# Designed miniproteins, single chains, continued (3), part 44

Each design is a single chain, and the fold is of that chain. pLDDT is the mean over its residues in the fold that is shown.

## One batch from the design tools (miniprotein)

Design m9605
Fold by ESMFold2-Fast:
Structure m9605 (fold): chain A 61 residues (1-61)
Amino acid sequence: SDAERVQAIQARVAAALAKEKDEAKRNALLREVLATLRDFQEGRISVDEMEARVDEAIAAL
C-alpha cells in the first residue's frame, strides 16, 4: 500500500540521518525530504516520484 511505502521511505530517511554527522548535510536532506513530502501530500507528485526524489537526496549525501 502507499502507506507502507511511505513508512519504508521514512525509515530510510531516519537511517540516513542517523549515519550522517554533518549537520549542514542533515539539514539539507531534511529540507529536500519535507519539500518532496509536501508535494506528495498536495497531489503534485506520485508516491513513485516521491520515493525517487527522496532516494536521490539520500544518495547525494
Scores: mean pLDDT 86

Design m9606
Fold by ESMFold2-Fast:
Structure m9606 (fold): chain A 76 residues (1-76)
Amino acid sequence: MRAEELIEEARELKERARRLKEENSDNPEVVALARLAEKLAELAIEYAEKGDLEAAELYVEMARIYVEEAEELAKK
């Protein structure tokens, strides 16, 4: 996967996490997971920009997992 693809995936995950925080501000568990996902997505962008695509891919995957967990909790 190219750095540009990882950066775009990370930006999408960061935006999803931001929306989760805004829409679920009264749910501390959702906010906590969304904050973690946002930080992981930021790390993915940083590592992709540095050319460490393996680290960037791992951070994208972790960010996606936490976004999906937060989205699932928000439904409860």
Scores: mean pLDDT 85

Design m9607
Fold by ESMFold2-Fast:
Structure m9607 (fold): chain A 75 residues (1-75)
Amino acid sequence: MELIEKGKKAYEQGDVKKAFWYYMKAGAEAAARGDLETAIEAFEQGAKIAEEAGDTESAKKAQGAKDSLQGALEG
């Protein structure tokens, strides 16, 4: 996904906030189109980079979005 690639590039350049935004946006757009697996992976990447950067609040937000979607897959 284009947004995930932009997220990786931003993270490599040290812009963690921009990288996090791209991953969150990628997850939200994937979820909106029903691609829950891609959305979960995007939110996992967002949580991971936020956690590595010490941004606990952003990591928690991404983790919550991921957990919510995984719950929706259970019927």
Scores: mean pLDDT 80

Design m9608
Fold by ESMFold2-Fast:
Structure m9608 (fold): chain A 57 residues (1-57)
Amino acid sequence: MLYRAVEDYEAKNDLELSLKKGEVLEMLADLGPAYVVARSLKTGKVGFVPKSILEPV
């Protein structure tokens, strides 16, 4: 399922993705209330992303 970043996000560690507002992501896994594992469709990078900055496309 596809999601869009609602704001810019800077990764806090090597496991997280840095994102720009409007970047589209493919959700790979739902990790519970706070985080998902996602792939950026722009960069191809995979990492943890906070759910709070994502909206469904």
Scores: mean pLDDT 82

Design m9609
Fold by ESMFold2-Fast:
Structure m9609 (fold): chain A 95 residues (1-95)
Amino acid sequence: ARYRITSDKPLDLSVFVPLLKKELEKRGYKVEVSNEGTAVVIKVENEKGKATIRLYSNGEIEVEAETEELAREVAELVAELLRREFGLEPTIEEV
């Protein structure tokens, strides 16, 4: 399953990526971060499976996972962090 997350305001990835990594690790995910062209790619894994988070330079975020449940949980976690830490109002769309 795949979700797209968009925000109404620009996002500083240099601040957001470290916060997201820390939050995922606190929640028991194994986290690997890489830079791939114009995107930051975060690969996460727990007992429920694997997910990939792609953060694009235009401010779009995509979450892709092996299961619908895991994709939704990770997308909702990303949106919660954007609201809590940055005061943003993200939109989540299934794609």
Scores: mean pLDDT 83

Design m9610
Fold by ESMFold2-Fast:
Structure m9610 (fold): chain A 63 residues (1-63)
Amino acid sequence: SAAEAARKREKELKEEILEGLELMLQGVLKSIEKKKPLKPEEREKAEKEIKELVEKARKGLEE
């Protein structure tokens, strides 16, 4: 149905936005690391924060 097609498109767009956001944030982290290598603990914390930001964005898009 037209309603099902619209919902599928919305989910696809949401997934594309979230993937783009994660790639952008990971790119920023890599740029930072190139200037000064991060300690393993600092990198792990930064990656956790990126994942938390993406999940927060996912929940916002579901409203």
Scores: mean pLDDT 81

Design m9611
Fold by ESMFold2-Fast:
Structure m9611 (fold): chain A 55 residues (1-55)
Amino acid sequence: MEEAIERAREEARRLVKTHSPMEAAGRAADILREAGVPEEEALRLARELVREALA
Protein backbone atom coordinates (compact mmCIF):
# COMPACT_ATOMS: atom_id res chain seq x y z
CA MET A 1 0.00 0.00 0.00
CA GLU A 2 2.73 2.51 0.93
CA GLU A 3 4.57 1.68 -2.31
CA ALA A 4 1.45 2.57 -4.31
CA ILE A 5 1.13 5.91 -2.51
CA GLU A 6 4.78 6.76 -3.25
CA ARG A 7 4.33 5.77 -6.90
CA ALA A 8 1.21 7.96 -7.14
CA ARG A 9 3.10 10.85 -5.50
CA GLU A 10 5.97 10.66 -8.00
CA GLU A 11 3.57 10.41 -10.95
CA ALA A 12 1.62 13.45 -9.66
CA ARG A 13 4.86 15.47 -9.46
CA ARG A 14 5.72 14.54 -13.06
CA LEU A 15 2.25 15.15 -14.49
CA VAL A 16 1.65 18.59 -12.91
CA LYS A 17 4.58 19.88 -15.00
CA THR A 18 2.91 18.97 -18.32
CA HIS A 19 -0.78 18.31 -17.54
CA SER A 20 -3.60 19.99 -15.62
CA PRO A 21 -3.98 19.29 -11.88
CA MET A 22 -7.24 17.49 -12.69
CA GLU A 23 -5.49 15.10 -15.11
CA ALA A 24 -2.67 14.53 -12.62
CA ALA A 25 -5.19 13.70 -9.88
CA GLY A 26 -7.01 11.28 -12.20
CA ARG A 27 -3.81 9.42 -13.04
CA ALA A 28 -2.72 9.26 -9.38
CA ALA A 29 -6.16 7.95 -8.39
CA ASP A 30 -5.91 5.24 -11.09
CA ILE A 31 -2.56 4.06 -9.67
CA LEU A 32 -4.04 3.85 -6.17
CA ARG A 33 -7.17 2.00 -7.38
CA GLU A 34 -5.03 -0.52 -9.31
CA ALA A 35 -3.16 -1.20 -6.03
CA GLY A 36 -6.46 -1.96 -4.24
CA VAL A 37 -7.27 1.37 -2.57
CA PRO A 38 -11.06 1.96 -2.47
CA GLU A 39 -12.27 4.53 -5.01
CA GLU A 40 -13.36 7.18 -2.47
CA GLU A 41 -10.04 6.99 -0.59
CA ALA A 42 -8.03 6.92 -3.84
CA LEU A 43 -9.67 10.16 -5.00
CA ARG A 44 -9.04 11.85 -1.63
CA LEU A 45 -5.37 10.78 -1.57
CA ALA A 46 -4.83 11.73 -5.22
CA ARG A 47 -6.13 15.26 -4.60
CA GLU A 48 -3.84 15.59 -1.57
CA LEU A 49 -0.82 14.33 -3.54
CA VAL A 50 -1.48 16.83 -6.34
CA ARG A 51 -1.79 19.64 -3.77
CA GLU A 52 1.59 18.58 -2.30
CA ALA A 53 3.17 18.47 -5.77
CA LEU A 54 2.00 22.03 -6.49
CA ALA A 55 3.28 23.39 -3.16
Scores: mean pLDDT 80

Design m9612
Fold by ESMFold2-Fast:
Structure m9612 (fold): chain A 104 residues (1-104)
Amino acid sequence: MLSVEDFNKFFEINDLDFYVKSEEELRELLKKVYDVVKNDKDPSLLDLPKESAGFLVEIAKLIPKDSSFEAFEAAMQEGFKVVSKTERISIIEKPMKETAEKLK
């Protein structure tokens, strides 16, 4: 389940100057990030401030490129949930990779 609150808390903790208002907006953002990462596209194709776009793409690259969108979405959710609770970005990689591998 996508938690808009967990993602917005992650953005706040990492000084990203945007937030999402709904699960639908969040899923659309994740679809765009997934396309950028999976197809090695430029982060500037995201409708976000440059630093925020680059940061999100680098985090998303921690997830295996061969992951389905469903596995990618779940991995992003788990990583952002862990960071929102701990306020520590350095621990994000393991929960994201484990979640993606568990699903596909």
Scores: mean pLDDT 80

Design m9613
Fold by ESMFold2-Fast:
Structure m9613 (fold): chain A 83 residues (1-83)
Amino acid sequence: AAAEEERLRRIREALEALAKALEENAPEDEIRAALRRYMAARGEGDEAADILLDHIKEDPSFRKGVAAALRAAAANIDARLAA
């Protein structure tokens, strides 16, 4: 319970930072750092972050969709933590 809540809080913080970077069209290095932080919070390595960054770079519509999905995921985590 407590360990899962701490994991969700870490994911939520990384999610919010990444969504903000994408929404504000932050520099690529900032987006890469935010992606790596998010993937690490999920237990994933830098390779997963780099793969997602390549997709974000190739499609601006995908980038907007990812930002929206991250915001929705953050809201879902907030609801679970409030329950």
Scores: mean pLDDT 82

Design m9614
Fold by ESMFold2-Fast:
Structure m9614 (fold): chain A 71 residues (1-71)
Amino acid sequence: EKDERAEKLLEEAERLLEQAKEAIKAGDFKTGIKLVSEAIRKAMEAAKIGSAELKKRATDLVLEAGKLLTN
């Protein structure tokens, strides 16, 4: 049950990160940053309620999102 919720949050975070990458490629950095922040928020929520394996996936997503905002 908790893992199902965490997995849905991670799927949502992954979709938001994909949309953020597209926005940044289009030059819409304000929208891209907003979407990255939303993706990180959902991934962190998933990490709080999910299994160790889902927590690892959430951590990897947060690191990828962070790289998107830095050089």
Scores: mean pLDDT 81

Design m9615
Fold by ESMFold2-Fast:
Structure m9615 (fold): chain A 79 residues (1-79)
Amino acid sequence: MLSEEELRRAFEELTREMSAEIIEYALEKGLSSEEALKIANEAVKKLEEALPDVRTREELEELVRKLKEEAKKEIEELA
């Protein structure tokens, strides 16, 4: 189990990486910057809401992966 400090650091790192990847993918698919930011912000909000149930770094990474897949699917449907 991660310490609260380790979990917070991992959350900050993975949130930044997830947001950047979602925005980059959306822009690559021809979405506007506004649409890209909206999708990225929605994914971050979902991650934050689910964080209290996360106990390990592996669980956090799996959650991030799932949220990225959902965001990419939404991007593909909008493109």
Scores: mean pLDDT 82

Design m9616
Fold by ESMFold2-Fast:
Structure m9616 (fold): chain A 90 residues (1-90)
Amino acid sequence: EEDEKLVKKIEELLKQAEESTDPEEQIELLEEALELVKKLKDKEKRKKLLEEILKLLKKLLKDPSLTREQLKRVIALILRVIGELIELES
């Protein structure tokens, strides 16, 4: 039940991030999504959602309007997501 509610909340955050044109909002939504994904007990659901977060972060890296601070946050989030994915494969 908790995992199902978390998945739904994460999917809503990812949809909002994908639909947003504001990099600050996109970063904040993806940061929140990552914190919620880390609470998931189901490894398969966690892997799928981490992969979705990573795709959105990679897309965001191509945004030429990112400030230096925003670029640093996006890179840090990518590294965290990759770390979480490596732990799941172990």
Scores: mean pLDDT 86

Design m9617
Fold by ESMFold2-Fast:
Structure m9617 (fold): chain A 59 residues (1-59)
Amino acid sequence: MAESLKSLADSAIEQGASAGALERARHFAEVGAKHSDPEEAEILRKVAEELARAAEEQR
C-alpha cells in the first residue's frame, strides 16, 4: 500500500538516512509506481519526489 511506503519514507528521513539510502528508496518508489494503479502510482511518485528532495538536502 502506497501509504505504508510513505510512512516508511518519512521515518527514514526523520532518522537521518544517508543520501544514498534515500536515493535507493526513491528508485524503489518509482519502480513501484510503474506497477501500481493510477491513484497509488501518483502517491508513489510524490514519495519519490520527497525522497529526492531529502537526499539533495542531506548532501
Scores: mean pLDDT 74

Design m9618
Fold by ESMFold2-Fast:
Structure m9618 (fold): chain A 75 residues (1-75)
Amino acid sequence: SMMKELEEKAKEKLEEALKKAKEEGAPQSVLDTGELLLEGLEKALEEAEKNQPASEEEIEEARKKIPELIKETAE
């Protein structure tokens, strides 16, 4: 499915970016932000797939909103 393919690609790219950033000595705040984005992305994509098939644009909008959703729930 498109959702599963996008989730797999997004996870792989973000995981690779985080690994490389860590190896290059990126600040902990950058690494923490990346980890939160990865977790939020996974949850958003799982929820979207359960409800209905989504377009790439809809999935990208969900990804864009993930940091805000994480901040709201972190209270």
Scores: mean pLDDT 66

Design m9620
Fold by ESMFold2-Fast:
Structure m9620 (fold): chain A 68 residues (1-68)
Amino acid sequence: MEEIKEKIIKKAVDVAREALAAGSSPARVLSQARFTAYEEGLKAGLTGLEANKIVKEAVERVRELLAS
């Protein structure tokens, strides 16, 4: 479970980094990270509640990236 969670967060952060490199706004970067984390969580067989917890963690990591 921990490996799956970290893999999903990594993918969401990678999507956010690509969006930033492409010139997307901070709001759009955060939105894409949320969507990616949630969808990947559901694809991995997690419940909506579990996927939403991963979304919150992914958003925090992306906010840290944006503050740099």
Scores: mean pLDDT 82

Design m9621
Fold by ESMFold2-Fast:
Structure m9621 (fold): chain A 74 residues (1-74)
Amino acid sequence: SAEARAEELLKRGEEAFAAGDLAEARKAYREALHAAPNPELRARALEGLGRVYEAQGDAARAAAYYAGAAALRA
């Protein structure tokens, strides 16, 4: 299902981020965002992207992704 695909991509992003592979984490979270069929899964992918940009020192992009995730849960 689309939900299962998005969940697997989110898990891949989390594992890559934990390993310090920010390029793979970003790729996985972007693919999760495209695959996500509902606002909650989209919000989780946006939060993942926020963490990646925060880890790369891009606070402005991170803030934008976190705000996007929060808006989907409002």
Scores: mean pLDDT 90

Design m9622
Fold by ESMFold2-Fast:
Structure m9622 (fold): chain A 87 residues (1-87)
Amino acid sequence: MKVTEVRLLLRDVSDEQAAEILALIRAQPGVLEVRHHREGDTLYVSALFESEEAARALLAALRAWVAAHAPDVTLQSHVREVELPEP
């Protein structure tokens, strides 16, 4: 089946900001899976969504949150369609 993957790289992230960002991502409708890895001030996230619309809604919400609450955080995003193997 086809799903949408969002990969995020966030720099200059505090522990509290990382927790809030992950909570925001997990709370989005249409999220299937969230994986994350933290190295110092850098947060890496890979999230799978049911649709491109759900993924875009997350990116809009996340960009708005970063602009309002974490202006020093650098956000890089990549969106792609991924085909998952059928069982």
Scores: mean pLDDT 83

Design m9623
Fold by ESMFold2-Fast:
Structure m9623 (fold): chain A 66 residues (1-66)
Amino acid sequence: GGEVLDETERFVVVKRGDTVVAHWTGPKPPSPSEETGLHMYAMALAVELGLSSARLELGVSREEAK
């Protein structure tokens, strides 16, 4: 599994190798602004941790995200 960097009711952010992966796990699909905000958050974490990339993944369960 990945290293969990942050977890809320609406998302899980994990470190997988050299990538920060943000997973939307909220009960409703994200709005465009929520999707953009989560992706920007993952990119900011990647920069902070010196990692090479960040991405957003949708449609996975919280357990699959970890």
Scores: mean pLDDT 80

Design m9624
Fold by ESMFold2-Fast:
Structure m9624 (fold): chain A 58 residues (1-58)
Amino acid sequence: GSRETLRNALIEALEKAGVKVDPNASPEELGRLAAEIVEKIDPSQREDALKRVEEALS
């Protein structure tokens, strides 16, 4: 489903960023890792990126 697709996209994005991701990681753990990556992104895009991550984990 859509949630699975977004979750897989998030994992792939984290791995491309050089982050080691456990395939069985909880949604909370994935969200935490994504938040750290977002903090390193352009601040003007931070809110939009966090909203997309939250939607992916919903």
Scores: mean pLDDT 67

Design m9625
Fold by ESMFold2-Fast:
Structure m9625 (fold): chain A 110 residues (1-110)
Amino acid sequence: SLYEKAEELLEKAEEYIEKAEEALKEGKFEEALEYLEKALEALEKALELVKQLTDEEKKEELLERLRELAERVLELALEVMRKTEDLELILRAIGLALRAIGLLFDIEQL
């Protein structure tokens, strides 16, 4: 089922976001960015599956969760940018923030 596969990807994204939050609390910015990247990959794959759903109620439910999780990724990427003076980590965080913004834009166009 496309719905079940999309739900599984959203669950994985949420797990990665939680791990990124933990890493960020410990000042492990590189590890946090790696988890945010994995979360975005899962969210991008989930959106591709959600676009193929014909059940509009289930589609709207998963789009709501996608939006919420993408917003959390954006907030955490911005938090990394705020807390580190490492230019390489700041640039990586900017890249992830832009990807999250792009994902949010794609969700709004559906």
Scores: mean pLDDT 91

Design m9626
Fold by ESMFold2-Fast:
Structure m9626 (fold): chain A 62 residues (1-62)
Amino acid sequence: SMSKRQQLLALIGQILSKIGEIIDLELDYKRGKISKEEYEERTAKLEEQIKALLAQIDALTG
């Protein structure tokens, strides 16, 4: 069983990783490597995953 501190750090690490993926997608879009539609679809999926992780943080801290 992980401590609350360890669980929070793991969730924060997962959020940072997903933010990094969004940055990579934005750079690929700006460089014309992916379409606007692909960029929007893939960022929306990552945003939903970040929202789920934020809800887990709220549950641990509420």
Scores: mean pLDDT 90

Design m9627
Fold by ESMFold2-Fast:
Structure m9627 (fold): chain A 80 residues (1-80)
Amino acid sequence: SEEFLKKLEEKIKELEEKIKELEKKIEELKKKKEELKDTDPEKVKEIEKEIKELELEKQILEGMIALLRGVLNLLKKKES
């Protein structure tokens, strides 16, 4: 049971690291969008779509972390 709790904590940490990677990509795309705003409106639309897709992926991962944290908290109360 303790080993299972450690595995859940490791999984949460992996997902948090994935979110940080997505945040960096989103920031880079936002900078690129601002640079292209006056020169290439078609590429700006493509970048906006990519940002939305990455933001959705981030939201899904945040939801997964919340669920896993909920499970972890319930298991910790039961092991007490």
Scores: mean pLDDT 86

Design m9628
Fold by ESMFold2-Fast:
Structure m9628 (fold): chain A 58 residues (1-58)
Amino acid sequence: SEGGEYGSKAKEAEKAGDYETAAKYYEKAFNLIKDKLDESFQKALENKIKKLREKAKE
């Protein structure tokens, strides 16, 4: 699925230390599935994206 493809790309970028690209793809995946996630998973993904964007600025 498109969400799964974005998730896979995000993980590969994160492994490569490309935190900006990882955050971008996690955000795209989140936008596709957020309405199907409970609040705890939504918060976890939002927090992960925030941390990745912070790492990208370092």
Scores: mean pLDDT 81

Design m9630
Fold by ESMFold2-Fast:
Structure m9630 (fold): chain A 66 residues (1-66)
Amino acid sequence: MDEVLKKAEKAAEELKKIESLKEAGDEGLKKVKEANEKSEKEGELETESFIALAEHGIEGEKLRKE
């Protein structure tokens, strides 16, 4: 089960790269939203990835922006 969270952490690291792009403008937000929806639709890591991303402070912003 920890491996599931580790995969979510790797996804969070990718989202961190996109997060830095949010300063570049709309493109960063769009990619963050797309990545969030993909994680949501996959379903298996939805709850676990949400917790992991929230700890990194990324998921909180994505939920607001969507």
Scores: mean pLDDT 59

Design m9631
Fold by ESMFold2-Fast:
Structure m9631 (fold): chain A 61 residues (1-61)
Amino acid sequence: MADYQKGLLYYAMGELFYKKGDLEEAVEWYEKAAEYYERAGDEEAAKEAREKAEEAAKELA
């Protein structure tokens, strides 16, 4: 599977866990999404995914 498609999948997983209130898991999936978006060359999507991970991490603390 292409790196961009993996980024989309992992971002969707982050959104799913965030909605469930599983913030620790949401952070992990958003970070994975950012990694794969960056590998795909989509710097904007990677930045957005990292911002989502940071938001979830702030709620976790």
Scores: mean pLDDT 83

Design m9632
Fold by ESMFold2-Fast:
Structure m9632 (fold): chain A 105 residues (1-105)
Amino acid sequence: MEKEKILELLEKAKQYAQAALDAVRAGNPETARALFEGIAELFKEAIEHPGVSDEVKELLKKAQELAQKAIDEIRRDPERGMEVALKAAQEILELIDKAIELVKK
């Protein structure tokens, strides 16, 4: 049950991260920012969840920092921030996939 809840949060975060990547590619900074804010909240919930290993927490904290950086950069300069957001979304997706693999063990 605990493992299933963590996986559900991570799969939802992956959907949001993919949507954020799509919004960045479409040139929609406000939509991308809102999606990164959603991703950061999902990672916070997952990190605070009992039963998450320290290794998974470290990956999710890194992903949360990347999401926050994307939010801050988009707010500062939408055009330049979107370049940062593109890389952040790609790295977040890789970190989520690794976290899902570790949780499934």
Scores: mean pLDDT 86

Design m9633
Fold by ESMFold2-Fast:
Order: sequence, then structure tokens, then C-alpha cells
Structure m9633 (fold): chain A 86 residues (1-86)
Amino acid sequence: MEVVITVKNANAGAALIAVGAGVDAWLAGGEVTSKVEGDTITITAKNVGEAGKEAGLAAAEGLKKGGATVTVTEEGDRVTITATAP
């Protein structure tokens, strides 16, 4: 499956959460890329299994607890997480 995490208005805590999910997905054998545009960080993990999906969902929960507005969408083999930090 594929997991995409986009964090808008990223502060240090939100950035570390997103990067941590990317590291977990990479350790699970996923293909991970990162993109930074201003204060927006996008982590894309491809060819991840259940462990990569769980890492993404844990990051979404962490971002929400940190005060971010988080949307999670699941469409077939893709999980898209979009967060806006406070």
C-alpha cells in the first residue's frame, strides 16, 4: 500500500512526527521520499505493509494530540493524511 502524510504550517514537533512515520515505514521495507515546500512537509511511503499503515495512523493521532487539524482518507491501497499545525 501507499501512505502519504502532508503537514501544513509545520512546526518542529509536527515535522518530527511526520519524519518519524517515514523512518518507521522505511524500516518496514517501504520506499520513502520527502518533499519540503516552505512550511509544508510531505512524506510519501510506497510499497508498505500493515506496519507502514500503522505508523502513518499513529502519526495522524500524534499530530491531532499536538493540536493539528487532521484528515485521514483511505482509498483502496492508499492512505492519505493531511494535517495543518496550529
Scores: mean pLDDT 81

Design m9634
Fold by ESMFold2-Fast:
Structure m9634 (fold): chain A 93 residues (1-93)
Amino acid sequence: MKEFIDKLFAEMDAVREAARSQLEKLLEKKTGKKVKILSVMAFGDTALAFAEIDGKLVLAAMRAEVTIKDGKVTARLSEEVDVYDLNGKKVEK
């Protein structure tokens, strides 16, 4: 029983790292700049990240649908990312 729970947490950690990688890729594509992901958090069906772009802190939001089936965790990650400043204003370029 403990081994099953430990495996689920490890798979959830892998999903979080996949979300981090996808967010970095989408932010670099959207901004044309090098991005550093500082933190990733999951809220429902959304992955939120604090990121540094050219020395500025931004909040990034990406839809992430997580499914747990037969003891495996899978995530469907969006190909779109929304960027917000720290005052909650959407950044559009």
Scores: mean pLDDT 75

Design m9635
Fold by ESMFold2-Fast:
Structure m9635 (fold): chain A 80 residues (1-80)
Amino acid sequence: SLEEMRKRLKEFRKKVDEISKKLTPEQQIELTKLYVALQIRFAGLEFEVKYLGLPEEEAMRQFDEDIEAFEKKVEEIVKK
């Protein structure tokens, strides 16, 4: 559901906020850019579900794949 996708976006934000506390300002900016990109992706999927007939189950699968990809990018930023 779109509500479950919003919950996952909030969980990602919480994870980013917790990690950011121990990072440099440059790393914090990179993490913020990732979070904004994920928000834009969510908005696009919500639009497709509401107006273009994308099934919610398919949108959720795509969003889960996006979150997994973004979590890997977070790990790369943190290792710098």
Scores: mean pLDDT 84

Design m9636
Fold by ESMFold2-Fast:
Formats: sequence, structure tokens, C-alpha cells
Structure m9636 (fold): chain A 69 residues (1-69)
Amino acid sequence: MKEKREVANLIVAAGIEYTAASLVDPEAAAQARELIKKAIEYDEKGDFEKAKSYATQAIDLARAAIDRA
């Protein structure tokens, strides 16, 4: 439960950052969205390590896009 909850929290955070990025950089937001899809895919497979990695990459990409705007 704890690791699945941590992954869920990261996916939610990635979704928030993706939404903000989509207002300033739709191309970067599309890339972040694909990383979020990968995070969800690995979470469903029980690979929480990869799910966490992809969700974190999505957050970092979206934040970098916002910072450049």
C-alpha cells in the first residue's frame, strides 16, 4: 500500500504540473503526458520503481517547460 500510495501521489503531482505546462508549452506538455502514461502503465503492472521514475521525469519535464516560459 505505501509504495502504491507514493506512486499515486507522484502521478497526481505530475498531472498538476502537466496541466500548468500545457498552458505555456503544449509540445513539452505532450511529452510529459506520455511519461505519465508510462507511469500509470508500470503502476498497473506493480512495477512501482519504474512508475515512480516515469512520474518524476514527467514532473521535471513539465517544471522545466514552465520555468522557460
Scores: mean pLDDT 84

Design m9637
Fold by ESMFold2-Fast:
Structure m9637 (fold): chain A 58 residues (1-58)
Amino acid sequence: MENLKKGIEALKAGDYETAVEYFKKAIEEGDKRAIPLLAQAYFLLGKEDEADKLMAEA
């Protein structure tokens, strides 16, 4: 839960790289709610291919 919240706060602040790190930690802890948020962070970083692959595999 904590990593998910910190990722969302980083996204709102424009710290997309930090958001990616927190969302990855949330997913590693089993919080699947972070998957679409991680895809959004990748998209905002210009990594559209990685975002599309993540959503296709989830």
Scores: mean pLDDT 78

Design m9638
Fold by ESMFold2-Fast:
Structure m9638 (fold): chain A 68 residues (1-68)
Amino acid sequence: SDIEVGVARIAISVFSINLDSLSEDELKRVRERLERILELARRLGDKDTAERAEKLLKKVDELIEKKK
């Protein structure tokens, strides 16, 4: 389905990003994308993708805090 294809493609893109090299604004955009992935993964019952999105969200939040 379109939702499954969208979630998989976005997840691959996010997982390949070097988060440490991103600006605060770029990290905020990644956070918004990860929140969307998490919502879709939870709706689909994809626990693996949901766990990965939650872990990446935590890392992104830590990096944003460090850039203040």
Scores: mean pLDDT 77

Design m9639
Fold by ESMFold2-Fast:
Structure m9639 (fold): chain A 96 residues (1-96)
Amino acid sequence: SVAEDAVNLAKLSLETAKKVGLPEDVIKRLEEQYKKIEELKGGTVEEVIKALRELTEIANEGSVRLEKEGDIMRAASMGMVAVAGAVAATVAEREL
């Protein structure tokens, strides 16, 4: 389900951000988004998709920040998480 995918992607985003050493401000935003997505388990599919897209935006911001610092491999790791989130949201939107 999109809710399960969103929770799993939020966990992966947070774990990846910690492993690649993203700044505390980005990690805190990912933690807040993870909590929001977990609380949306009883919400509408549209609300979950919206929260998943917000998660994807934060992950992409982290990737861009790492790229600007010259850490291409760590940027790619965060970028792949952002791509996975965008794909999951798009697939769920098509089934609405």
Scores: mean pLDDT 84

Design m9640
Fold by ESMFold2-Fast:
Parts: structure tokens; sequence; C-alpha cells
Structure m9640 (fold): chain A 94 residues (1-94)
């Protein structure tokens, strides 16, 4: 259901925005960032066939960069890429 996918993408985007804010306080939130990447990657796989090819590639690239940043402890950068991936999915589900 497109509505369920849209609601999930919005929820994940809002969580990423919260993570960006908290990361600015210097907390180690790498595990939380990696969990958001996992959840958003799962969403992307479920909706892949409903998205333009360019949107899928863009979302996958942002998730790859988010995972790399999170593993290096760059949580704010990871959260920004998670937000961009979620936004790409939202725009593609029109």
Amino acid sequence: DVKEALNRAIALMLRAIGLEFEAELGRDLSEEALELVRELRELLEKVKDRLPEEAVKKAEEHLRKAEEAAREGRVREAAEHIREAAMTILKGLK
C-alpha cells in the first residue's frame, strides 16, 4: 500500500532529523543511525518496483554513504544522508 510506504518514509525522515539534532550534541548515536539505514533499506526494497530507476539509484547511494558515515562515527552526516534517501523515496512514490 502506497499510503503505508509514505507514512513509513515520513516517520523515518522525522527520526533522521531528530538524530541530526542529537548528533550535534556529540553523542555516539552510530547504532541508531545504522538501524535507520536498515529500516529505510527494507522500505526501499518493498517499494523499488514503484519508483523511477533514478530515484532507486539515488536512494541507494545515500544509504551507502549513510552506512559509511555511521560506521566512522560521523552520525550527523549519516543522518543527513538518511533524510535525503527518505525524501527521495517520498518524491518517487507520486
Scores: mean pLDDT 85

Design m9641
Fold by ESMFold2-Fast:
Structure m9641 (fold): chain A 68 residues (1-68)
Amino acid sequence: MSLEERNKKLKELAEEIEKKYGISGDVLDKAGTWLVLTRDLERAVEILSKEVSREQAEEIAKRLLELL
């Protein structure tokens, strides 16, 4: 997958998650960045759990990790 195609898919996923869960782009971006740098799924879940339930945060973190 090209870098451009991957970035487009990440943007589409981010927009979908923001609409579905009402999460802010800032919190979503912070969680995604943490996953890229550390692969720490639990830390990403903690960041996302600021605005969504823990169950939703785990689902979101898994979806982000699949595209990384």
Scores: mean pLDDT 77

